# Designed miniproteins, single chains, continued (5), part 66

Each design is a single chain, and the fold is of that chain. pLDDT is the mean over its residues in the fold that is shown.

## One batch from the design tools (miniprotein)

Design m18276
Fold by ESMFold2-Fast:
Structure m18276 (fold): chain A 74 residues (1-74)
Amino acid sequence: AEEHIQLALDYLGQGNGAYNDGDYETAIRYYGLAIEHARRAVEESTDPRQRRLAQGILDAAQTLKDIAEKQLAK
């Protein structure tokens, strides 16, 4: 669970970097990886606080991926 939280945060950061560079395709890819690891952290976490943190990361990554996809579609 903890390792998946850390990986999700690392990929979220990489996605944000790509988004800021205008590379929306790369941002979408990294946000997708953040979603995968955050989802695993939610499913595997037995601690309510860690599960809430993982859910927050999942929700943020899904929102940012959607925003990046809309930018790419323009």
Scores: mean pLDDT 84

Design m18277
Fold by ESMFold2-Fast:
Structure m18277 (fold): chain A 67 residues (1-67)
Amino acid sequence: MVYEGVAKEFTVGDLHIPEGLRIRVEELDEETARVTLYLPDGVPIATYEVPMEQGKEIIEKAEAKEV
C-alpha cells in the first residue's frame, strides 16, 4: 500500500523531516516501509527503508493519504 502527503516539520527517530517536502510511504512487507522525500516539483531527494512502526508514525505525522 502507498501513502502520499506533504510534510509538516517533524522528527521520527533520528530522521528530521523539514516542512514542505512531499512524502511517499510504501509498505514493502509487514516489518518494512520505504519512505521517499520529494521536492514540491516531484524530484526525489532521499529514500529510506524504516521499520513499519516508524513508517506508520510518518504517515500519521504527515497526514498522508492512501493513493
Scores: mean pLDDT 76

Design m18278
Fold by ESMFold2-Fast:
Structure m18278 (fold): chain A 58 residues (1-58)
Amino acid sequence: DALKEEVRKLQAEVQRALAELRELTSRDDSLVQQAQDLIDKTTDALLKVLKEERKKRE
């Protein structure tokens, strides 16, 4: 699915941002872990919204 591929690319961008955050925080593990949790939850929510939007349009 084209939508799945776009979400996968966004996930890769998000993972790159997380890697940058790790470097910028100088090993503030608490901040990095919170950011990772938010990223995971946001990705799951985005996938759910995309699935629902797709079904609404059909």
Scores: mean pLDDT 71

Design m18279
Fold by ESMFold2-Fast:
Parts: structure tokens; sequence; C-alpha cells
Structure m18279 (fold): chain A 100 residues (1-100)
């Protein structure tokens, strides 16, 4: 799908810069997005990305956490997908990146 290709491209660029992810980290990322939305159901993609960056401020990948959260939020809003569906698409993209 075009969405899986977009996540694949983003994760591949991150890998080329030395930023790598595990399947567990992607699942935890999606759970953190759900927690943010539980506290603020009207949060915009920018607001979720900013909060994700703050939650991971001590991680060198804090900006990449924000980028993934932003794209996940856009996928949910623009494509009408659930967090679970976006998580599955990101995991499929990650598995392809790990093979390349």
Amino acid sequence: SSLETRFYSLLRVMKSLGVVWTEEEIRELMDEIKQILDQNPNATPDQVAEQMMEQHRDDLRSSEYAMLAYEAMRAMQDEGLSPEEVGEIMLNALRKVQQS
C-alpha cells in the first residue's frame, strides 16, 4: 500500500542515518500515542509529535519518535485507520527494512 511504502521510506532513511527500531519499540510507540489521545482526544499530529519528543527527550532518537508519531497520526486522520491498523502497517514496513 502507499502508506506502507511511506513508512518503509521513512524507516529506511532512519536506518541509513543509524536510527534503528525493534518491533517492540514500534508497538510501544503506538501504545504511547493511544495514551496521549486518551488524555487529549482532540490532539493534532503536531501536538502528539511534540509530546512524544518530550517523553523521549533523553533518547538520541527523540526527533525520530516525533516523526513516526506525526506520520501515524496523519495516517489515522487522513486514511481513517485505527491505531491497531497503523501499527500493523508500520510493523510490516519495519520487517521489510530489516531484510534490506
Scores: mean pLDDT 89

Design m18280
Fold by ESMFold2-Fast:
Structure m18280 (fold): chain A 118 residues (1-118)
Amino acid sequence: NAEKLYQKALELAQKLNDKKGEAISLNNLGNVLKKLGKLDEAELSYRQAAMIYQSINDKKGEAISLNNLGNVLKAQGTLENLKAAITLHKMALEIYQELNDKEGVAISQRNIALIQQK
């Protein structure tokens, strides 16, 4: 069970005060929870990952977590959550632009376009 594996990894990282490992485990747990349709739990995991990455000044990890959070809000499907998702993807886009990460820029632009598609 992938959920249980990443929960154990999270607990271990927390016991070791491994902040980067904690954030990685929270992103991975969020990915598993999203695939299981546990969108509220996935949202919480991605929000926690983004906060930890920000606290340790890991800009790339922060941008990844913001894109993941935007994707889970899009999946929840309310107009409010779709607007919030666009904001989060734009924040990730700005970070990737500052990092000159062309792949991250492309992913973030695609995520925005998929929501704004009419």
Scores: mean pLDDT 90

Design m18281
Fold by ESMFold2-Fast:
Structure m18281 (fold): chain A 68 residues (1-68)
Amino acid sequence: LLSEEEYEAALRELIRSYEAAGHSREQVIAYLRALGAHEAARLRAMGREDYAARVEAITERLVAELEA
């Protein structure tokens, strides 16, 4: 599993890549939410509720930054 810092860094790199590819802010936000929800669900299926909650928190923080 990635640390919180590693996961956040990976998402920030993903945001940069999508913006460089010409995706809109709305598309990037939608993708981040879908990715975060998918990863959280996968972690919960593995009994990793603690890590699922962290993934959701990081995703929502980055989405809030993009919406500002």
Scores: mean pLDDT 82

Design m18282
Fold by ESMFold2-Fast:
Structure m18282 (fold): chain A 91 residues (1-91)
Amino acid sequence: GPGMEIMNEMEEKLSKAKTPEERAEILEEAIKKQIQLTGYAPVDMLLLLAYELIQAGRYEEALEYVDKALELYPDNPALKRLREEVERKLS
C-alpha cells in the first residue's frame, strides 16, 4: 500500500545518504508523509530519527524529538529508555 511506498522510497534515499544530517532530513520527510497519509507518526520512524540525531551529535535536538514522541506515546518503554540514554550523553 501507500505506506510501503513511503518506506521503500525512504530506504532507497537512506542507502545513498552520506551524513546523519541527510538521513535525519529523509526520516523527517517520510514521517511527514506518513502523518499526511495515516494521521499519525509511527513510533519506529520516530525512534530512527532520534538515533540519527544522536549519531549527528545533536543530543539536545534528539531529546526534544523524543519528548515530542512521548507526547504521542507517553507509556512507550522504548521511548523512555531512549530518553534516558540521551540524558546520559548530555551529562
Scores: mean pLDDT 82

Design m18283
Fold by ESMFold2-Fast:
Structure m18283 (fold): chain A 97 residues (1-97)
Amino acid sequence: KPSPEVLEVETLEALALIYYGIYKANAPSLTPEEAIKGAEDVLKKIREIRKQVEELLAKSTDPEVQAAAQRALETIDSIIAEVEKDLEKFRKELEKS
């Protein structure tokens, strides 16, 4: 069975993926202004999750927790990069309108 700390890290990673999934599913149906707000709102939530994963990594000496946290941070950082690219695109679309 995974440790409680590993499960906590994996739950935070799953939550970030859920927020990202909802954001991506909704984005095509939004106006550029709504899409910008959606991207900013999801970035705030995912960055808060990232901070919690970093705190768990900093507090743990357990290699399994450290490995789980490192995987979660890599996933979260890739999601942040994708949303930031989307946000730049939406801002450029708004400037053309």
Scores: mean pLDDT 86

Design m18284
Fold by ESMFold2-Fast:
Structure m18284 (fold): chain A 93 residues (1-93)
Amino acid sequence: MIKEALEKLKKAILELGKVLNFEEGAKLAVEEIEKLAKEKDYEKLKLAVDALIDGFKYAISNASKETQEKAEPLLKKLEEEAEKLIKEIEKES
């Protein structure tokens, strides 16, 4: 449930980070998200995920057209996995 949704979100973050040449930043974001989930600080987790998605949107808007075309479906997948995680968290509230 939350654990499965979190694993899918982590994978989506790493895939998008690779395309945008932000692999190290993506790894750090995954570590922070994992820490917040382990601590069950779901309020901060939601804020961190929202901030990360906004950051990726900004990075994509400043990328080359070729990178944007590769990143667009990965961003959509990341947003879908984030929505699934938030939904699972809300079931626990």
Scores: mean pLDDT 84

Design m18285
Fold by ESMFold2-Fast:
Structure m18285 (fold): chain A 71 residues (1-71)
Amino acid sequence: MKEKLIEALRNLTRGNREETIKNLEEVGTEEGLKGAEYVKEGNYGLGVYYLMKTAEKLGIDVDELVEEASK
């Protein structure tokens, strides 16, 4: 779960739209699926918002998630 969310954020920051959508759909939470939908629509701001909401709901530290995604 956490690894797929790290990959989703990494792919989003690198402009890998299709991979970001796949990673968020594979996480399978309501928030993750909403994030994937917004990325499909080109709304990356709401895509990031729902990705971060997914992390919060899963008890994943957002600061750690951002640090790991930047590597």
Scores: mean pLDDT 84

Design m18286
Fold by ESMFold2-Fast:
Structure m18286 (fold): chain A 69 residues (1-69)
Amino acid sequence: MEKEIDELLEEIRERFRSEGVPEDRIEEVVGALRKHMLYLAHVEGLSPEEVREEGLRMARVVLGHLRSR
């Protein structure tokens, strides 16, 4: 699970970089997403696929907020 989360976070980092988000902000967002996905996996008991889908959904929302604010 954790390795799969880390691999997904690398994909998210590349996406944010392609959208022009500064590295400092990318690392803050990636750190927050990692903590939340670990919470969903270990506390809520979500499957790896559900954790991946939720992580991607949250990344899109965060990117939207960064562009809107």
Scores: mean pLDDT 79

Design m18287
Fold by ESMFold2-Fast:
Structure m18287 (fold): chain A 70 residues (1-70)
Amino acid sequence: MVELLEKLGKALVEAAEKNGGVISPEEAEKIIDEFPLPEEVKKKLKEMIRKRGDLTIDEIEELLTEVVTS
């Protein structure tokens, strides 16, 4: 699971970099849905993203750390 979260983080950071350093909640949710993560982890990530709105690269890293440390 940690390796999948690292790959997810890389994909989210890549998308943010292509969009001027920010990723929208809609785009982030799309990327999360494409990853083979447990449904509960996907739902938790989507809830956290919806509360934060647009995410910078630093915020993406913070979000993923928070999920791993649960």
Scores: mean pLDDT 78

Design m18288
Fold by ESMFold2-Fast:
Structure m18288 (fold): chain A 84 residues (1-84)
Amino acid sequence: DDGAIVNRAIEVLKKLGYSEERASELLGTMVNLVVEGKASESVKKAVEYIDNQITTPEAVETLKEAIKEVEEIVEKYRKIREER
C-alpha cells in the first residue's frame, strides 16, 4: 500500500528535519526509482529501512546519504519538467 509506505517515510524524514511537503516529494521520487528499477543500492536500503521503521544510528546515516542522492534527482527532474 503506497499510502502506508508514504506515511512511514514522511515520519522518518520529519525526524531528520524535513518538512512534510519535502518529505512527500523525496519519498515519491525514491519509491518511483525503486518501482522503475533505477534505484541505487543506497536508495533501495533506505526504502527497506523506512518500510521497517528502523531508526538506528547506522540506518539514519544510510537514509541521509540516500536522501542526498534523491534530492539531486528531484531537482534535476523538476527542472526538466518545468521546461516542458
Scores: mean pLDDT 71

Design m18289
Fold by ESMFold2-Fast:
Structure m18289 (fold): chain A 98 residues (1-98)
Amino acid sequence: MSPEELVKKLEEAVSRLEQAVRDGNRDEAIRAADEGIKLATELAEKYPEVKSLAENIAKLMRDLAEKLRKGEVSQEEAEVDVALIRMGVALIKKIIEK
């Protein structure tokens, strides 16, 4: 898979995560986060130029998924976590496209 294809799939996973959080759909949010973690981990392993940023995004998604599983996060806090994840993915995209 090309780095551009991985980034596109990661953006799609984050969009699903954002929608699931907004809808209060915990199971779908966890599923989307788990997919995003896999994609971000693959980016970090294959592309040194985005390694640290992709590892940070994977960590943010793991932390959010764990908080969602435990019921230890408000919708507002989850929305903030998703916004930070989205910003990180946008930065990865800029690095890959340059």
Scores: mean pLDDT 87

Design m18290
Fold by ESMFold2-Fast:
Structure m18290 (fold): chain A 76 residues (1-76)
Amino acid sequence: SLEKMVEEAYRKGYELGKEAALRARELGVEMSTQDIVDGVVEAERPRLEAEVPPEWLEKVLEAFREGARKGAEEGS
């Protein structure tokens, strides 16, 4: 269902955003929350475009981006 895809996208975004923020911190690389979100979304967009029905893509990408932002903020 769309609801489950949105929930999964948010969760995956959160996990990837948090991981990216923690990794940047460990390496001493200065990255803004927005830089992390944009990088994670850019890397994942082709997969989501291939796997998600076109009519759901906007909502799923939005949920993924929101998850990635929260993850990046908490990992910073």
Scores: mean pLDDT 85

Design m18291
Fold by ESMFold2-Fast:
Structure m18291 (fold): chain A 80 residues (1-80)
Amino acid sequence: SLAGEALRYAGAVVAAAPVGGADQSWSFEEALAGLASDDPAVVARAAAKLTGMLVSGAPLSEEQKRRAVAALRAAAERLA
């Protein structure tokens, strides 16, 4: 699906980053704000944080999970 490819694209960009930059201490809301940045490096870091939260099973509400997926999809569509 488009959303799945968008998430995988964001993950692939982040996977190319140095390991020392992978663990950002951003909150969920800070990561969402980061996805709306004009700086591709900030968008990549935000995508890494949100992807990590979704994959690791962090204690997010269903609303937060839906917001994260929607934001990642929107960011990928904006970058395409």
Scores: mean pLDDT 66

Design m18292
Fold by ESMFold2-Fast:
Structure m18292 (fold): chain A 55 residues (1-55)
Amino acid sequence: SPADLLAQFDALRDRAVAEQPEMRDALDAAGRLIREMIADPSQLGDAQAIVDAFG
């Protein structure tokens, strides 16, 4: 679901920022893009693929 995808991304972002604080701005920008994409149900699969690419 969109909520599960956002929770997955937020967890990945928090871990990445804890290890590399300089990534915060880039990851915040990625989070905004993901939120924009999930507002369109046709883009949910593409948003999931982006989050999966982060690991």
Scores: mean pLDDT 80

Design m18293
Fold by ESMFold2-Fast:
Structure m18293 (fold): chain A 66 residues (1-66)
Amino acid sequence: SLVDKVVEALLNHLENPSIPLEEALAPLPLSPQQRAALRALYVEMLNNPTWSREELRARVTAVLEA
């Protein structure tokens, strides 16, 4: 699903920051508004290192359904 692809991109960028977030998200069918929201979500991820994969998935879902 698109949600799972976005979650994977965010986690891959977190593990390997040498891959820019914008580059990781580039191939995904996302609106400019969704891309901005996902960049903000990534900053929240950095401030919440205890988030589970399920919590991240729920937050990504909220962005994509907005």
Scores: mean pLDDT 82

Design m18294
Fold by ESMFold2-Fast:
Formats: sequence, C-alpha cells, structure tokens
Structure m18294 (fold): chain A 75 residues (1-75)
Amino acid sequence: EQDKIVNFVRSTSNKELGELLGVSQQTISNYRTGRLKVSDKTLDKLNEVLGTELESFYDIFVLEGIEDIKRALGL
C-alpha cells in the first residue's frame, strides 16, 4: 500500500534510506524536496526492500496535495 511506503520513507533517515536504495543521502533529500523524480530503478529497489509490488509511486517522497490525491483517485 502507498500509505505504508510513504510512512516508511518519511520516518526513515536520508542516510539509512540511501543505503537501502543504493543512492546518496543528497539524492534522497532531493526526492523529499521534489527536486528529483523517483526513477524506475529506485521504485524497483523500494518494492524489493519493502516486499511490495507497486507499479507507480504517486508523490511518495514529497508532501501530497489535494489535487494530486484527486488525480490518483481519478477524480
């Protein structure tokens, strides 16, 4: 579930998340601030680490806005 992954990502430090995903702390910081989009490779690694099979991560590393939530729900 996206909520489980979002909570994990938000509660885990940039260093630990970077080590788990094979990217730098700066890359994780850039994902959190929306400066970089999450790559397919990082998505695959996150699914591997968390035991999930999500095909897309809508705003997993950034704060979700109401418009983004509506879009994800097809509203």
Scores: mean pLDDT 63

Design m18295
Fold by ESMFold2-Fast:
Structure m18295 (fold): chain A 64 residues (1-64)
Amino acid sequence: SLADSITEKDIEEAINLASAKAQQGDPEMGELARKATQAIENGDIKKAQEYAVEIYKKLGIKIK
C-alpha cells in the first residue's frame, strides 16, 4: 500500500511539516503530528505511516 512505502525519515519529515503548519494556525495538522509521534513511541509503525500519508495528502505532497 502507499503507507508501506513510507520510511522512518518520511514520518519524521511529515511530523515536522505538520508541526510547522500547526504553528501557522492549522490545529488539525498539530493533532496529526501528535498522533504520529505517539504511534512511533508505542511501536505502531504501521499507524505512524498511515498518519504520515494523511499529513502529506493534506499538504498536497505527492508520494512516489
Scores: mean pLDDT 82

Design m18296
Fold by ESMFold2-Fast:
Order: sequence, then structure tokens, then C-alpha cells
Structure m18296 (fold): chain A 80 residues (1-80)
Amino acid sequence: SAIEEALEAAILALEQALEVETDPETKAILEQVLALMKQATPETAQQLIAEIEELLAKETNPLAKEVLQSVIDFLREVLA
């Protein structure tokens, strides 16, 4: 399904971001988001999008910003 494809793509993007992230606090937040995505349903996915948006607003690493934005875009496209 489109939701499953978007979640898989978003999970992959987060895993790739975790590989290049050096800040332990950001890694912990990304790991929490990844765990939530693995449990995501239509009901929890909107909360996940909001959490990722807040992380994006605070992020200064341009690679991490691009990854988080792509995750948000995939989730919004499928879950709106």
C-alpha cells in the first residue's frame, strides 16, 4: 500500500541519517522517531509528522534537514 511504501522509504531515510549523524542527542531523537514509525498507524502518523517537523526546525545539519524533509513529504503525501 502507499502508506506502507511511504513508511518504508521514511524508515530507510532515517536509518541513513543515523549513519552520518555524530551528535548523540540528535541520534537518540532520530532513533525514537524511527521506533514510532515502525509502530505507525494513520492515528499516530500525524503526531509523528509534528515531531519530525519540530526536529527539523531545530536541526542545523543540512544533510539531516534534507532527510527529515523527505520523510515529512512522504508521510504527508500518503497520510493527508
Scores: mean pLDDT 73

Design m18297
Fold by ESMFold2-Fast:
Structure m18297 (fold): chain A 72 residues (1-72)
Amino acid sequence: SDAALNAFLAEQGKTMTDEGKSDTPVGKAYQAKADEIQAALAAGAPQEEIEKLEAALQEELKKFIEEEFAKK
């Protein structure tokens, strides 16, 4: 359900915050993407749109992880 997806995203953000990652550019970018999904859910966006946003968030996470580990 939409509530379950929102709870999952909140848990992911909480994990990043607990590790202090929310203070990094990566953590802030992740929170911004999570907020976009939450806003779409609140606006009653169709499930297909939510799935696309979630897929985009997952791709952004992969990219940020790769970029962070590429930095010294």
Scores: mean pLDDT 64

Design m18298
Fold by ESMFold2-Fast:
Structure m18298 (fold): chain A 70 residues (1-70)
Amino acid sequence: LSKEQEQDATLAMIRMIHGVVKSILKNGVEISEEEKERILETMEKLASQLEGEYKEEAEKILKETKELLE
């Protein structure tokens, strides 16, 4: 994969994680503190691999996910 394709894939993974979290919370399913930590750590690790506008978008999604999990 090209660097740009790798960044697109990474950002797509971050978006998928956010979508799953929203779905879980919408359905009233409880997320443990340990699970919250793993979700946020995974997203932070993925975001750290991004640059420029991809990183900015990922950081926005990460912030939204943190707010959902608070």
Scores: mean pLDDT 84

Design m18299
Fold by ESMFold2-Fast:
Structure m18299 (fold): chain A 75 residues (1-75)
Amino acid sequence: MEEQKKKLLELQIKSYEKAIEGIKEVRNMTKEQKEVLKKVFEALGEDFTDENYDKRIEELKAKIAELKEQLEKIS
């Protein structure tokens, strides 16, 4: 059971790391591409701003740190 939990934590960490990379890529998108994403997020009831990107990256980094601590406790 410990091995399965370790694998799950590693997968979650990788998923959050990829999410951060995705957010960074969006920052480099054209204005037209960003406008399309704003409309999608608006339809989902979510705000899409540069401030939210920075906050989201920080939240994901904090979550990764928590998951890494859990992984170390299992190791």
Scores: mean pLDDT 71

Design m18300
Fold by ESMFold2-Fast:
Structure m18300 (fold): chain A 63 residues (1-63)
Amino acid sequence: SAEEAAEILKKAGFSEEKAEGIGEALAATAPLMNEEGRERAIEGLVERGASREAAEEAVRAGT
């Protein structure tokens, strides 16, 4: 869910506003997200400073 993804991102060091926005975006795009889209979302979070494990958990929770 968007809320679970946001919680994971907050624990990874993202601000509350950024974590909530990313969680909402993941949930909104979930119906359109294939395996390649999921991988791109993970890489985007890693580039923003998340560990790969946190990024994978956030994307899984949000989709």
Scores: mean pLDDT 80

Design m18301
Fold by ESMFold2-Fast:
Structure m18301 (fold): chain A 56 residues (1-56)
Amino acid sequence: MEEVLKKLEEEREKLFQEIRDALYAQGKKSGKVDDEKIEEQARRVLETLEEMRKRK
């Protein structure tokens, strides 16, 4: 199981980066991007997806 959990962690990191990149691109529309806020938003989106998966 530990190997499976490590693979899941790697998948989370990739998903997190993709979400962050998408949010970053949208943030650029305002001409001012705050990396810290983008990262927090990406984490929140990831957490929401994780919760939805846990429920099912």
Scores: mean pLDDT 72

Design m18302
Fold by ESMFold2-Fast:
Structure m18302 (fold): chain A 90 residues (1-90)
Amino acid sequence: EEIDRLIKEAADYIEKGDVDKAISLLEQARKLAREKGLEEAVSHIDRAIEDLKAGKYGEALNHLLKAAKIVGASKETIDHLEKLREKVLG
């Protein structure tokens, strides 16, 4: 639930162009995923953060979508990420 909400909020900030806020939320999500022993989710969140810093938004959203699926995020969050990825990748 907590990780799901943080990922969804991060996606909202990516869509608004507030990348710094999105990264901050993803760093919080990464910490919670690590505390839960979700190592694959941590890895994907780390890659999403680095891709966002590099301006690679499509790649970042692909990693974030993988992390969301691993943490069992809601259908609403997954659909939001897929739709945002489609907008970014064309």
Scores: mean pLDDT 86

Design m18303
Fold by ESMFold2-Fast:
Structure m18303 (fold): chain A 71 residues (1-71)
Amino acid sequence: MTMEDRRREALEGLRRHGVPQEAIDAFAERFDAAVAAGASDAELREVLTEEVARALGKEKVPITPPEPAPA
């Protein structure tokens, strides 16, 4: 898969785990900044892993958005 595909999958995973859109947007911005800085695929994968763990935040109860997507 391309790095874009992995980024999209990570964003979708965060949404499924109830991470708020604002945190997902912040993650996307950090990932895009790393790409702009010339990070390697390995470094981008590490950023994905770190940001996912950070966004999931095990120190407190997870944020779960109550709204489902319209069918």
Scores: mean pLDDT 69

Design m18304
Fold by ESMFold2-Fast:
Structure m18304 (fold): chain A 98 residues (1-98)
Amino acid sequence: DLPPWLQEMLKDPEFKAAYEEVKKKYPDLTDEEQAILAAHYLRLKGIPLPEKVQRYLDSFRDLLEGTLLFSDTPLAQQEKERARKALEAYDELEKEVL
């Protein structure tokens, strides 16, 4: 169930290497979340990304922050914990690479 943008990015050896490292560091995240973090890592390194991928990265952070602010149901609690872990990983990569 990999999205088409991720399948295209995996053809890039540098992205594939970053993706494998993120999978080792954050194994509890979904494949899609790990791929987004790998793309974000390349962006922080100054490696140019396709515009479509760049928009996806921007939307991902906004989605995570929105989940943390508005989801107060018991079913959303597990999603909040996952979103919090993903957001922490996103922010840690910025601190580590920047």
Scores: mean pLDDT 70

Design m18305
Fold by ESMFold2-Fast:
Structure m18305 (fold): chain A 110 residues (1-110)
Amino acid sequence: SKKEEIIKLAKKALELVKEIRKIFEETVKKHPDLPPEVVKEIEKLLKETEELIEKAIKEGKLTPEDAKKINDNLLKIYDLLYKYDPEAAEKVKPLIDEINEILGEIMELS
């Protein structure tokens, strides 16, 4: 069913966000002088993104508003990471691209 396919795609997107979180955690460890407010902002954006995708898994649907918020959050994470660790940002970029492709597939099923 379309709902089951949306749930599978959303679960795949969630795993990719968790990979971004691991890269972020390694970045924090590599840069102990990273401003605490930047660490808190990225953590907030990651948590909100994870919660929006978990909501999509629970409901078997993703709203256009939630999809836009996920994309906006991921772009902000990329910009913040690029400022402090461009190599970490380059690792995150293909994960963001894959998440956005998945979100597009979910929107086509809606």
Scores: mean pLDDT 91

Design m18306
Fold by ESMFold2-Fast:
Structure m18306 (fold): chain A 66 residues (1-66)
Amino acid sequence: MREAEIARKRAEGEKRIRDVENEELSKAVTLGQTESGEAMQAALEEGKRNVEKARKEAEEEVKKLE
């Protein structure tokens, strides 16, 4: 069923985005503790770009089912 497939793809996309966000936050926190606030800030900015990329990919997967 198309509706169920769209819902599943949406849920999968949300999980991937959340996983990427958590991984990037963990990385930034570690850098803040072991390196510097500047390193943490740089990691947070890179993390934002990675999360945005994951979100775009998730949206594209859902659009393919429209």
Scores: mean pLDDT 79

Design m18307
Fold by ESMFold2-Fast:
Formats: structure tokens, C-alpha cells, sequence
Structure m18307 (fold): chain A 78 residues (1-78)
């Protein structure tokens, strides 16, 4: 439902803020990136494939390259 997507978006924004407050050498960053990927997929599951791809690319551009594999694993997990 739209409520589930809205909740996933709120959780994404909170977790993105947690990532920004996590030290660069903290391995927790990899787990956060994975969870962000899962939440982004869920938040945008009702959007067109074209818009989902655009949003995915925008989010990846704002994340450190080292986190991309973990984020994409989460995004593609379901």
C-alpha cells in the first residue's frame, strides 16, 4: 500500500542521517548501506521502472563508491 512505501521512505531518510553520523572507519556503514538499498526498493516499488532507475542513480551518486556494492545487494535482495 502507499502507506508502506511512505513508511519505507521515512525509514530511509532516518537511516541516511545515521550513515552521515557514522565514522568512515566503522564497519556498521556497510550494514547501513545494505538496509538503505532494501528501503529504497520498497519505498519506490509503486513507481514506474524509469523513475525507479532515475532515483536509484541519484541516490548512488550521493553515496561513497565503497558502499555501492552493499547498497545494490540490499536493493536487489527482493
Amino acid sequence: SGEEQAQANVEFLKLEQELKNTPLDDPKRYEIAYKLGKLLKKANSDLSPELQQLILEQVLSQLPEELHPYFLEGYNSE
Scores: mean pLDDT 86

Design m18308
Fold by ESMFold2-Fast:
Structure m18308 (fold): chain A 95 residues (1-95)
Amino acid sequence: SSLQQQIESLLEQLLSLVKENADEETYKEIEEILEQIRTAVKNGDYQSAADLLTEAEAIMKKTLHDKGKADTLKKVEEITLQILQLLQQMMEQQS
């Protein structure tokens, strides 16, 4: 669906921001969580996807805060909110 394609694009944007602004260990951890989110979305498990995204956001925000990356942190918050809104729309379409 177009919503799934939008979610995929936004997840790729998050991973790119982490790759450019965080350390390699954080990048690998976030990459693994985002792959789990993609799998949950494909399986229609939007609640698990939202829960995993919230976990990933907490890790990203802590790392970016600790590195003084305030502008990147704000972008991560904005993209994460957009993905959560799209996941909510997908959940409403299932009901």
Scores: mean pLDDT 88

Design m18309
Fold by ESMFold2-Fast:
Structure m18309 (fold): chain A 88 residues (1-88)
Amino acid sequence: SEVEKKIKEAKLELEITAGVARIVHGVANTIERKNKDPEEARKFEEEQFKKISEKTGMDVKTIRDLLDDKFLEELQKKAAEEIRKKAE
C-alpha cells in the first residue's frame, strides 16, 4: 500500500532525526565532561540543533524533545494518523 509506504518513510525520517539529535547530545555531554565547560557544551548543542532544524524544517524545541523516546513515539503515531487521514 502506498499509504503504508508513506507512513514507514515518515517514521524512519523521525527516527533518523532523533538519532542525529542523540549523537549531538552525546557529543555535548562529552565536551562538558572533558572541558568542564557547560556553556561550551550548551552552545555546541544549540548550534547543531539549529542546523538540524534548517535541514528538516522542524523547530529546535521539537528536535530537543525527540531526545525523549516517548515523544518520538508520539510524533510517529501522529504522523501515521495524518497520512491515513489525507488518504481518506
Scores: mean pLDDT 85

Design m18310
Fold by ESMFold2-Fast:
Structure m18310 (fold): chain A 62 residues (1-62)
Amino acid sequence: MSLEEAYKEVKERLRAALKKDPNANITELGFQAVRELIERGASVSVAMEAMTKALLDIRKEE
């Protein structure tokens, strides 16, 4: 899995969660997404970088 694919997946998941519940804990959801990515064979570095970029983009869009 590429960093771009992982980032896109995490970002869409966080956006969907916030649309359903604006008070959702996006940091905890981000860590859940990281765990799922690692379970699917992504490296820890790629999964963590994807989460970090997604969280920064979501916070910038608020």
Scores: mean pLDDT 80

Design m18311
Fold by ESMFold2-Fast:
Structure m18311 (fold): chain A 79 residues (1-79)
Amino acid sequence: MTLTPEDLIEAAFKTTDGEQRVSEMQVEVVKDSNGEEIQYVTLMFSDGGVRTLQLKEKIDEETLKEQFEKLYSEALARK
């Protein structure tokens, strides 16, 4: 089961919840050995931790950034 952009960002954020904060986000598309394009999102945390997650479908970088901004703001408000 692959994550949606929202689930991807929220799950990655929650992985280091409590102390670590996301310092930056990178989005990239790679081609697998079968020629299929796979999109990855990499989150970097304030403690130097890195988490990379895979999306099933390619999503606009703008859309991913909007979802990240929304979920990050919401998570900060919940804390």
Scores: mean pLDDT 65

